# Ledger of designs, part 39: designed miniproteins, single chains, continued (4)

Each design is a single chain, and the fold is of that chain. pLDDT is the mean over its residues in the fold that is shown.

## One batch from the design tools (miniprotein)

Design m13424
Fold by ESMFold2-Fast:
Structure m13424 (fold): chain A 90 residues (1-90)
Amino acid sequence: MQERQEQLDLMQQRIEQLRALAEALRAAPADFDALLAQTSPMTPSTRARMLELIRSGAAAAVADQVDRAADELAKIREEEQKRAQEELEK
């Protein structure tokens, strides 16, 4: 029970971090160093691809991709939360 709630909380934190990163990319795409510090929760391959696209002038497209990743994770979290609630009701 407790481990499930901790997992859901970690997923929520990751969703919030991804949304904040997407906003930062749209607001200040030239500030690569600060944005890279915020991408530490991502896989190394995703982070490297983001850096390449930002340097190519595609920061907005990268931000959209990050938002889509956050939306997908939010959907997974919602499904897990429903399962946890069903377990608590029993």
Scores: mean pLDDT 70

Design m13425
Fold by ESMFold2-Fast:
Structure m13425 (fold): chain A 79 residues (1-79)
Amino acid sequence: DPEKLEQARKQIEAYKEEVVEWVRENLENMKDPFARELAEEGLELVESDDPEKQEQGFLLLQAAMVRENPELLNEVLQF
């Protein structure tokens, strides 16, 4: 179903944008130095033109979010 695939892509892109925005907004206030390092590297990678680096960047940004706010992991584990 092409409509469902398009909707899924939009949801994934929206999620990725939310992750990037959350990290950008919270970067200066990150208390975990390792989370900050992951966030800084992840932001650089997601802005690259290399899809492999973009994928690596999103993994680092997600790791930074979870380290800084472990409660976000509990929300992902609900369902």
Scores: mean pLDDT 78

Design m13426
Fold by ESMFold2-Fast:
Structure m13426 (fold): chain A 65 residues (1-65)
Amino acid sequence: KVTAKYKVYDENGNLLDEGEVPASQLPAKILEVLDKNNLDSAIVETEIYVDGKLVKKKKFKFKKP
């Protein structure tokens, strides 16, 4: 199905969390990581897989709404 591999970094480049989740759960997972680290934003690297095949790579800054 559609899965996302992720890495979440603070603004100094320290890895806070990494893993793989269903792509629909990725925003909630990033919010969880920010909450655990008392952060309002982080740098996120993602790889999106569809049926085990890589279809997209993205690096972006995620900020709490």
Scores: mean pLDDT 81

Design m13427
Fold by ESMFold2-Fast:
Structure m13427 (fold): chain A 96 residues (1-96)
Amino acid sequence: MTEEELLEAIREGIRALGRVDGIELGEEAVEVLAEILARRVRERGDLTPEELAEAFREAAEELERRGGPEEDVESLRRMAELILAQAAAAEARLAA
């Protein structure tokens, strides 16, 4: 897989996850998040839910620093919270 193919796959994954949560991110937000996720995947391989949520929060902070749309910054932060909530719910079910 080329770096371009990896980035495109990540962009599609971000959009798919957004659709599940009822969130549509703008192109700049998708691009920022895709770059961060590609870097983390190259460094670590598979990401835990906590690491994935950290990537979404990092993307929100970077987008905010660039003066990107406030709605996309809030959506990225909301998606990070949903990832952590989903992981906590799964953990609670396995502990029961």
Scores: mean pLDDT 80

Design m13428
Fold by ESMFold2-Fast:
Structure m13428 (fold): chain A 86 residues (1-86)
Amino acid sequence: MSEEELEREILLAFVAMAYGLAKVMIENGMSEKEARDYLAELAVKAAEEFGRPDLAEKIRQVAEENKDKPLDELFDAIEKAIREAF
C-alpha cells in the first residue's frame, strides 16, 4: 500500500467513525443538524491534519451543499470527496 493509499484509508476510517458517532448522537436526542455539523467539522479538521487544505475546502463546500440533507447523504458526499482527492 502506498503512503497516499494509507492516508486515504486512515482518513476514510476517521470519517466513518465520526459518522457512527453522529448516528448515536441523533439516537440520544441530538438534532440531525448538530450531528451533521459534527461530522463535517471533524472531517474538515482531519483533512487539515493530513496537510490537505484543498480537501478541507472541498469538504466545507460539500457540507454547505448538503446542509438540508439527511446525515447519510452528507456522509456519502464527504466519502466521495475523499476518494476523489486520492
Scores: mean pLDDT 84

Design m13429
Fold by ESMFold2-Fast:
Structure m13429 (fold): chain A 58 residues (1-58)
Amino acid sequence: MELAEAVAPVPKTSEDELALRPGDRVEILEEVDEEYWLVRSLVTGEEGLVPKSALRLL
């Protein structure tokens, strides 16, 4: 299980994206492309796309 933590606020700019606050932890499910991971929020259980630059691997 690959975990990451948000290091910056992530706004929801489209319906396939996931909004995160700094300190929110996510499980990385899949690498979608060079810029985005598909993740699951450990806070809400919601899934969505998040920029890799907003996350730090744990």
Scores: mean pLDDT 81

Design m13430
Fold by ESMFold2-Fast:
Structure m13430 (fold): chain A 62 residues (1-62)
Amino acid sequence: SAEEYYEKGLELIKEGDHKEAIKYLYKALQLDPNHEEARERFENILNNAPDAKDELLKIAEE
């Protein structure tokens, strides 16, 4: 579920793994685009961890 991906993303943020965290937050938002908390965390990482942006480019290309 979207919530499970979001929770995993939060755990990865706590561990400092922003590259993996952004992947899980992206999956959460694909399943539930209205998940406010996931969107806020996702946007925060994009703005403050530019290396995480590179991981998004790999995921956005199917």
Scores: mean pLDDT 77

Design m13431
Fold by ESMFold2-Fast:
Structure m13431 (fold): chain A 60 residues (1-60)
Amino acid sequence: SLDKLREEAKREARRILDEADEQSKKALEEGDREKSRQISVRGSGEVLRLVAEVVDFELE
C-alpha cells in the first residue's frame, strides 16, 4: 500500500511539475519572469504537500 501510494504521489508530482513548467514557460513568453517564478514556487509547494501526506501516512 505504501509503495502504491508513493507511485501515485510520484505520478501526481510529475503532472504538477509538468503543468507548472508549461505555465511558467507561457509567463516567460509574456516577459513576466516574476510570474514564472511564482508559478514554479506554487508547483513545488503542491509537491511538498504530497510528500508530507505520504510521510504522515507512513508515520501513522
Scores: mean pLDDT 75

Design m13432
Fold by ESMFold2-Fast:
Structure m13432 (fold): chain A 114 residues (1-114)
Amino acid sequence: MVKITQSGGGSVAAGGSVTLTGTVSGADLSKATVMWLQQAPGQPPVGVATLEPDGSVSIAPRYQGRVTISRDVAKQQVYLNMSDLQPEDTGTYTVVLIDEEIYRGAGTPLTVTA
């Protein structure tokens, strides 16, 4: 069974930085696509960043220049580094892992204060 545990959220002032972490068990990160999604209160999830097995990265326009996505296969961890945080970055951030199936983490909340 694949399990994704998430950490690194909390409350951060605008202009600050944060690293969100997903720890994965039961799946091979070297073979999976990793996505980070943001969901604002009462809104559907939107894409933040995607990391493909070949190392290709896609970052959503509103996050370009402020976000990096990475993985550590030996540690079975995925990371979303966010800088220059804005109040609109507030929401629940969820790891999605895609191989032959789709797996979702429980999410981690991030609140950005003005």
Scores: mean pLDDT 87

Design m13434
Fold by ESMFold2-Fast:
Structure m13434 (fold): chain A 64 residues (1-64)
Amino acid sequence: MKKVPRVELDEEGRLTRLTIYDPAEDKFYELKPGEELVIGPNPLSGKPANVTRAAERGLAAARA
């Protein structure tokens, strides 16, 4: 299947929606409005964007 990511920007040019294709599960994962996409651990592992968000919280906890 072809990867066809869809990106929607706000009138201010900020990212409001992003669809990421996960080849491992053959699914599309969509970021929630107002959510940020952060490059987390090993994106080459094919992890979805919400995993990246979870990893960001892990970094804050580890810093404690």
Scores: mean pLDDT 50

Design m13435
Fold by ESMFold2-Fast:
Formats: structure tokens, sequence, C-alpha cells
Structure m13435 (fold): chain A 70 residues (1-70)
């Protein structure tokens, strides 16, 4: 469990960095793709489908906001 959580956290950091870089380069489609993948990783770690949906939506919005702010 902790091993899987550590890998998910590492992947989430990589995906966020890739989304920020893509957005800075004007590749908005790729930035959205990485933000979506980050949201799915976060959602998969949430307990239950209702919480997974909330975590996915909030993570996606935050990732895009951070990419735009860069």
Amino acid sequence: DFEAAAEAQRRARELLDQAVEAYKNGDWETAEKYARELAEVAGAMAPGPENAAIVRDSTYEEALARAKAA
C-alpha cells in the first residue's frame, strides 16, 4: 500500500511537471492530457467512487490552474 502510494505520488509529480511544461510551450492539448492523467492517479487513490470523482475533478482543475500560473 505505501509502496503503491509512493509510486503514485512520484508519477503525480512527473505528470504535473509535464503539464506545466506543455502549457508553457503552448501545447495545451498535451497539458490537458497530463492534467487528466494526474487526476486519474489521484482519483484511483481515493476511497470509493464518489470521493474518486471529487478528487479527480479538483485535481484536474488545480493542475490546469498551476500550469496556467506558470
Scores: mean pLDDT 76

Design m13436
Fold by ESMFold2-Fast:
Structure m13436 (fold): chain A 60 residues (1-60)
Amino acid sequence: SAEEALQRGVDALKAGNVDEAIEAFRRALEIDPDNQVARDGLIALLEGLGRTEEAERVRA
């Protein structure tokens, strides 16, 4: 579920596993494209990593 994928992303961030967090947030958006928490989290994470072009694509 989107909720389960979102929780996995949060847990990955707490563990410092950034790659797993990105995959989990993307998975949440694949299941529920309108999940604002997953979208905002993914945008913030990508911007924090300097991956600005990827963050802009998520906003669109």
Scores: mean pLDDT 82

Design m13437
Fold by ESMFold2-Fast:
Structure m13437 (fold): chain A 85 residues (1-85)
Amino acid sequence: MYEEMLESGELEREVNRVALLIATPEGSTVGDLLDFALRAGVITEEQYEELKKRVDLNKVITREERGPLVDALVAGDLDKVVEVA
């Protein structure tokens, strides 16, 4: 099971998801989350630049938005990140 999860990147995605959740406590902005995701290698520089143009970086992430935003970033679903943010 763990070998298949490692080979599919599923374990790496779960580790990245937990790391993003820890790094973005309550009161974090969308910009804080995107900066950490870029630094952690969860998103590329190209994806970061695209998201910066499409989201309000100063918006405070609500508790309800935090999970969906992190999940969308880990999945590389930029359209979903913009929709939630």
Scores: mean pLDDT 77

Design m13439
Fold by ESMFold2-Fast:
Structure m13439 (fold): chain A 59 residues (1-59)
Amino acid sequence: DAGREAAARAAEAFRAGDLGTAMRHVAEAYKQGLTPEEIAAHLAEAGLSAAAARRLADA
């Protein structure tokens, strides 16, 4: 799923400290039609804490 892959790439960029790249991948997940809740769930599944996943999805 393209949206799930975008969220996984966002999580990788966030862990690497590249917030700009992480935000681009979150924007791509939104373009794929995912909701903030779905993006946060995929980010958490990709290894982010629930708090970090929610903040990144809501940005």
Scores: mean pLDDT 81

Design m13440
Fold by ESMFold2-Fast:
Structure m13440 (fold): chain A 84 residues (1-84)
Amino acid sequence: MLKEDPERFEREVLAALSYMLAAILDRIAEKTKDPELKQEYKKLSDEFKALADRFLNPDTPLEEAQAEFDRLVKKAKELDEKVK
């Protein structure tokens, strides 16, 4: 069996989570009636998909990818507050 590096495992988990969040945001975008908010959710979904690829790239510093993940999560929360 291939021995997993702990960092590699963390990258795979965060990539999977990023893909999951992208799928959720795409679903929200489809149901959003406001054209501007729909575009923002779609853009954020695309950013999470790109981030998932960055997590899977060992040449990307993990700390940079984690900081980007935190930034996108904050942006998603701010966007959600605009709807409520």
Scores: mean pLDDT 80

Design m13441
Fold by ESMFold2-Fast:
Structure m13441 (fold): chain A 61 residues (1-61)
Amino acid sequence: SLLEKIREFARWVADRLATLTPEQARAAVDALENAGKDSPLMEEFARIVREEVERRLAERA
């Protein structure tokens, strides 16, 4: 489904962002959320990326 493809892409983006420091990763997600605020689809994508980034950061801590 389209939602599965969006989740796969969000996971890929989160994997890249999780190579940064926690501060940098969160700042990047904040920027993505701000950029996506004009589109419901982009807002949902940014939300999924944030969830995936926070999971990865928590797992590494």
Scores: mean pLDDT 81

Design m13442
Fold by ESMFold2-Fast:
Structure m13442 (fold): chain A 65 residues (1-65)
Amino acid sequence: SPYEKGREALAAGDYETAAKYFEEAVKENPDDASAWYGLAYAYMKIGDREKAREYLEKAEKLNPV
């Protein structure tokens, strides 16, 4: 699945590839909080803090802690 490919890319340190796969995952299931968290984390690692914050807010809205 795109989510699993995103996690694999993340483990490999390929944060740009991870972001692409997590984007596909949220397109397939916009209610998947885990995929939104993955996208936020990937953008945080890339250094795009604004996108990371936006995606984190989306994840937290779907699965508030």
Scores: mean pLDDT 84

Design m13443
Fold by ESMFold2-Fast:
Structure m13443 (fold): chain A 87 residues (1-87)
Amino acid sequence: SAEEARAVAETLRRLAEQAETASPLEAEILGSLAVMRLTILARYSEDPAVAEAAREAAARIAEAAGRGDPRAVAEALREAAERLEAL
């Protein structure tokens, strides 16, 4: 579970780096990819702390992506990665 959380965090950090230079539409796509990955992590993780962190991160990223704000998406992705890395 911690290994899965770290793998997802690494993916989120790469998506955050892409979001920094993305258009609003590209940021929405990057956010949607992150939400999909986090939803899978939340569903299949046996660790309730990982599942909860993934659910909260997905909700925050979805909100940022829905606004089409690349900066907000990049920040939400970085915060999600940091939270998962701390587990």
Scores: mean pLDDT 88

Design m13444
Fold by ESMFold2-Fast:
Structure m13444 (fold): chain A 75 residues (1-75)
Amino acid sequence: DVAALEEEIKKIEEKIEEIRKEIEELKKKLEELKEKGAPEEEINELKKKILELEEELGLLEIRRAVLKRRFETLT
């Protein structure tokens, strides 16, 4: 049970790092688009994608926190 929780936490942490890297790349692209004076449509589309990933990241961080608390209360 405890080992299963630990593995689930590890998988969530790996996914969190993956999404964080993706957000970083997209934010870099957003700055490049702004510097080039890209159309607002392109900028807004990229902003929407970043927000969607940040929402997913937030949910995963909450899930990780809940599982870590469960792990700590069982050990």
Scores: mean pLDDT 85

Design m13445
Fold by ESMFold2-Fast:
Structure m13445 (fold): chain A 88 residues (1-88)
Amino acid sequence: MKIEVGDALEVRATGVAGSKEPQTLRARVVSEEGDLEVEGHPEWEAHLWGTNPSDGKSGNSLLLLVPIEGTGLVSLAIGDVVAVYPEL
């Protein structure tokens, strides 16, 4: 699966904001380096894992950096790409 800038991703993530259940998230690829914008969560930092050009541009997983309000800490969650949509 090749993921390109502008593609919409459906992601299944575990550990998001302390949730014990997997959540389905929508994200958009905003850079060729694999930076993502998560729908409804502009404060989150997200990027595709494994989009290194030397290993191919097919990212099957992503990292989510979710700020923990009032602590100065960031929660790390990992998601898997379950679908790619070339349009939103």
Scores: mean pLDDT 67

Design m13446
Fold by ESMFold2-Fast:
Structure m13446 (fold): chain A 62 residues (1-62)
Amino acid sequence: MPPKSEEEKKKIIEYLKKRIEELAKLYGFSKEEVESWLKDVPKLAETITASFEAIQEALKKK
């Protein structure tokens, strides 16, 4: 199984996908357009996870 950072990354990806799908439904965008946007979600999740790790380290240092 992947480490906890990978689990957190998956949760962030799922959250972002859900938000994008909700917006697409409201505005009537096609599934193909949504899938195009979703391809960038993993990179965003990686950036967010790295930022959280940096924040966690800073908080522990005090």
Scores: mean pLDDT 69

Design m13447
Fold by ESMFold2-Fast:
Structure m13447 (fold): chain A 72 residues (1-72)
Amino acid sequence: MTAEQRQAMAAGLRAAIPETAAYLRSLGVSEADVERAAALLERLADAIAAGDLERARALQRELEELVTAALA
């Protein structure tokens, strides 16, 4: 993956954050958890842009755990 491809992926992820937040709210996720998910998505986009794949994987796992717990 090139730096340009990583930048494009990060930009796409950031652009999707408002829609993702609205969707989570529609599912009954709390405002605190929506804010945490949005913050994790921002950090994930930064990690992808930087090419820090280990950090990106850790943030993706943290986001999955947060959403799973919030919906349980």
Scores: mean pLDDT 84

Design m13448
Fold by ESMFold2-Fast:
Structure m13448 (fold): chain A 80 residues (1-80)
Amino acid sequence: SIEEKLEELEKLLKEAEEALKKAHELGKLTEEDIKKFHELLQKLQDILEKYRNGEEIPQEEIDKLKKEIEELIKKIKEKI
């Protein structure tokens, strides 16, 4: 369901946040990593707002955001 997909996106962003925290503790966090995280957080917030308002969310928008979050997590973990 769309609800399960949105919960998966929220879980992935939490994993990204935890990876950012670890990178910060190791002195490997960049301004680009922080900026990208905030951009993805805003995209999820926009999708959640649309969902709460009963608007249809394109599957491709969800899939794209999932990929971008996973790519951020991978990039950060490669530095840790």
Scores: mean pLDDT 86

Design m13449
Fold by ESMFold2-Fast:
Structure m13449 (fold): chain A 78 residues (1-78)
Amino acid sequence: MMSKEEVEALIEAAREAIRELEEDVRRQLETGEVSQSELASKYAAAAILIVAAEFAGADPKEVEELRKRLRELAEEAE
């Protein structure tokens, strides 16, 4: 298993990926500048980080909060 410090880094990386995706979704809704393929790629990257954090032993509650946020963003990006 990864160290607790490495698990925390994965959770933080996932949060950062979600924040970036939120900004891109907002820009897409406001300007139409962000392509669906760009949004899909960022979604996939965030999803991979969440899965990695879960397997590394991250807090299940934190993992579920990130998954919920990512799912909500995917729905908004349609």
Scores: mean pLDDT 78

Design m13450
Fold by ESMFold2-Fast:
Structure m13450 (fold): chain A 91 residues (1-91)
Amino acid sequence: KGKRVHVEVEVQLPASATLAQAQELARGIEAAAAEAGLSARVTIDRESGTIHVELEGEVESLEAVEAMVRRIRELAAAAGARVEVRVEVLE
């Protein structure tokens, strides 16, 4: 009935970003994932300036995942960050 998905998000923060800004961005990504019905595992690597997010769960349609990815890209752009997203539909 639903589709199981795995989404990997890697966010590269600008060198000027603070830990507080990284945490705020991570919270925004977690909120977007929750709205899509996905669980989020977030790791902030301060040394590399990277936020790694692993999202997984079951969705009714891929449209919810597309909306979430769009929101994550908007949040990253607002923070001046570069983002890469990979979406995999699991059997």
Scores: mean pLDDT 83

Design m13452
Fold by ESMFold2-Fast:
Structure m13452 (fold): chain A 79 residues (1-79)
Amino acid sequence: SYIDKVKILRELLEKRYRDKFPELAERINQLADKYIAELESTDDEEEKKKIFNDFQIEVAKLHNEYLERLKKEGIKPPE
């Protein structure tokens, strides 16, 4: 389900951000909570897809910020 995908991605990114950028870890948790609530609020599959797509866009923005912070710190991003 989309909710399960949000939870998996949240756990992965929270763990990745936590050690160096705890504020980004907090932001992914807040983002996931928001989109899980939106997904739980609707039974329409097209609306769920749009909500999940919006979540992915917001995650991409957050991850780009993570990569930019690593670059400024001179840290090599992991594959």
Scores: mean pLDDT 84

Design m13453
Fold by ESMFold2-Fast:
Structure m13453 (fold): chain A 62 residues (1-62)
Amino acid sequence: ASALVAEAEALIKQGLEFRDKGKYGEAAELFHRAAELYEAAGYPLMAEMLKQQADRLRALAE
């Protein structure tokens, strides 16, 4: 559980860096992967919030 959360946090950090560079598609993918890890770790609300962020970033890439 804690290992999954730590990996998800690393992916969020990387996604924020891609977002700041305008790489919204790559940022969306990282946020989506982080959401899957939070869901697996037993944090469904956190996972849903991250999926919503990924969807918003993906919309910006289009």
Scores: mean pLDDT 85

Design m13454
Fold by ESMFold2-Fast:
Structure m13454 (fold): chain A 68 residues (1-68)
Amino acid sequence: SYVEKAREALKAGDFEKALKYAKKAAEEGDLEGAIEVLKELKKKAEELGDERTVRNATELLKEVEEKK
């Protein structure tokens, strides 16, 4: 699944792929899985000072959470 691919990318430190797969998971309707991965991605990016990834993950997380 896209959530699984996003988690694997996150474990590998590939934040760009993690973000792309989390977005695809949300597009396929797995909002809960996408939210979980995006929260983990945001936290790890904040710990590493990756401001770009924090911003991108925060924007997508808000979009997914506001879908209802």
Scores: mean pLDDT 83

Design m13455
Fold by ESMFold2-Fast:
Structure m13455 (fold): chain A 61 residues (1-61)
Amino acid sequence: GYDEAKEESLLWLMEAALRSQDPEQARRVFEEARAALLSQPYVSEATRERLAALERELAAR
């Protein structure tokens, strides 16, 4: 569905941001994608768990 496609796209954008060699760009893109994801009327538990894992990766950099 549309919500699934949007969640997947935003997760891919966050993963791409973490692979960026520019820490400032990575953080900005990550935060923008995170805000867009959390503005969804519903976010699945699997997506929230994936988001938490990506947030931990960002914090470890």
Scores: mean pLDDT 76

Design m13456
Fold by ESMFold2-Fast:
Structure m13456 (fold): chain A 66 residues (1-66)
Amino acid sequence: DELQRRILETLYEHGPLTARELAELLGVSQSAVSRALRRLEAQGLVERHGRRYRLTPAGAALVKAL
């Protein structure tokens, strides 16, 4: 999924971000970002801390392999 890849790369470069900040940076709707973030969280690639999302060690390793 192209949006999931872009979210992972953006979190790798910028650190922890809210769904709103990701939507603004990526030029997509907050709803689309929130849906993609839920999928990434279910895959163990992203963790939610309050309103911010960050890469897990597995997520960071995947980005380095891209």
Scores: mean pLDDT 85

Design m13457
Fold by ESMFold2-Fast:
Structure m13457 (fold): chain A 72 residues (1-72)
Amino acid sequence: MFSSLSPEERRAAVERGAEDAIAQLKKLKEAGKLEEAKKAAEQAIKELDELEALGADPAVVEEAKKRIEEVA
């Protein structure tokens, strides 16, 4: 479970989630699906909030959210 991971593993999980979300957002924007990209960004941010609740570093989560918002 995520909460049982080491701090390094938790950080890696947040960073991987952010990279996956950013890649999806770029693909949707390139396809002209701006509304779908916005919804995908909102979903990714909610998932990051859940990871923070499970013990992810708030600073890492905040950085990941900013990266997603910058692309969205």
Scores: mean pLDDT 79

Design m13458
Fold by ESMFold2-Fast:
Structure m13458 (fold): chain A 75 residues (1-75)
Amino acid sequence: HHMTPEERFARDLAEGFLRLLQSMPREEALKALVEVLKSLDPSTARIFRDYVLELLETKYPEYVEEVKAAIDKAL
């Protein structure tokens, strides 16, 4: 299955967010996540959300609930 441009963009953003989560305080990374979600169209925001949660479940399961709460607040 080929990725759409929107799916590719959302995936690249999700990987970028994980890098921010590693390089800055969690509070600042979560604030950036909320701002990004508010700037995206609804379809791209959902794809981005799903990729972020998938990556977090694999690499940082302890952050899943906190990030999920931040996403719910933004949407």
Scores: mean pLDDT 78

Design m13459
Fold by ESMFold2-Fast:
Structure m13459 (fold): chain A 55 residues (1-55)
Amino acid sequence: SIDDVVRRFMARLAAELSPEDMLAAMREAGAWLKANPDASPEEVAAWLEELLARR
């Protein structure tokens, strides 16, 4: 589910990023999810992986 994808992504952010970078990544992820309300869990996971790789 999208909730499971988001939960796993949040755990990775907490482990891999500073608090400031985590907040920035969360804001960017929230904006993308709002712009793409019909995104599949697989599309959400792929975009979040790419977002994390850019940091």
Scores: mean pLDDT 77

Design m13460
Fold by ESMFold2-Fast:
Structure m13460 (fold): chain A 61 residues (1-61)
Amino acid sequence: MAAEGEKRNEERVEKVLAAAEDAIARSRAGERAVPGAGNYQWVPGDLDSAALGELLNKARA
């Protein structure tokens, strides 16, 4: 039994939810669009709204 683990999970879930909502809002606003991807490497954080929604759903349960 880990009460501290419960708090950590709660903080992690809250952080994930906040980050997901922020990322979804930014993606919806189109701020995530990066031009000039010829010889440029994509950032690993380029998650689609669908993928973010899936992660959010898993975090919710």
Scores: mean pLDDT 56

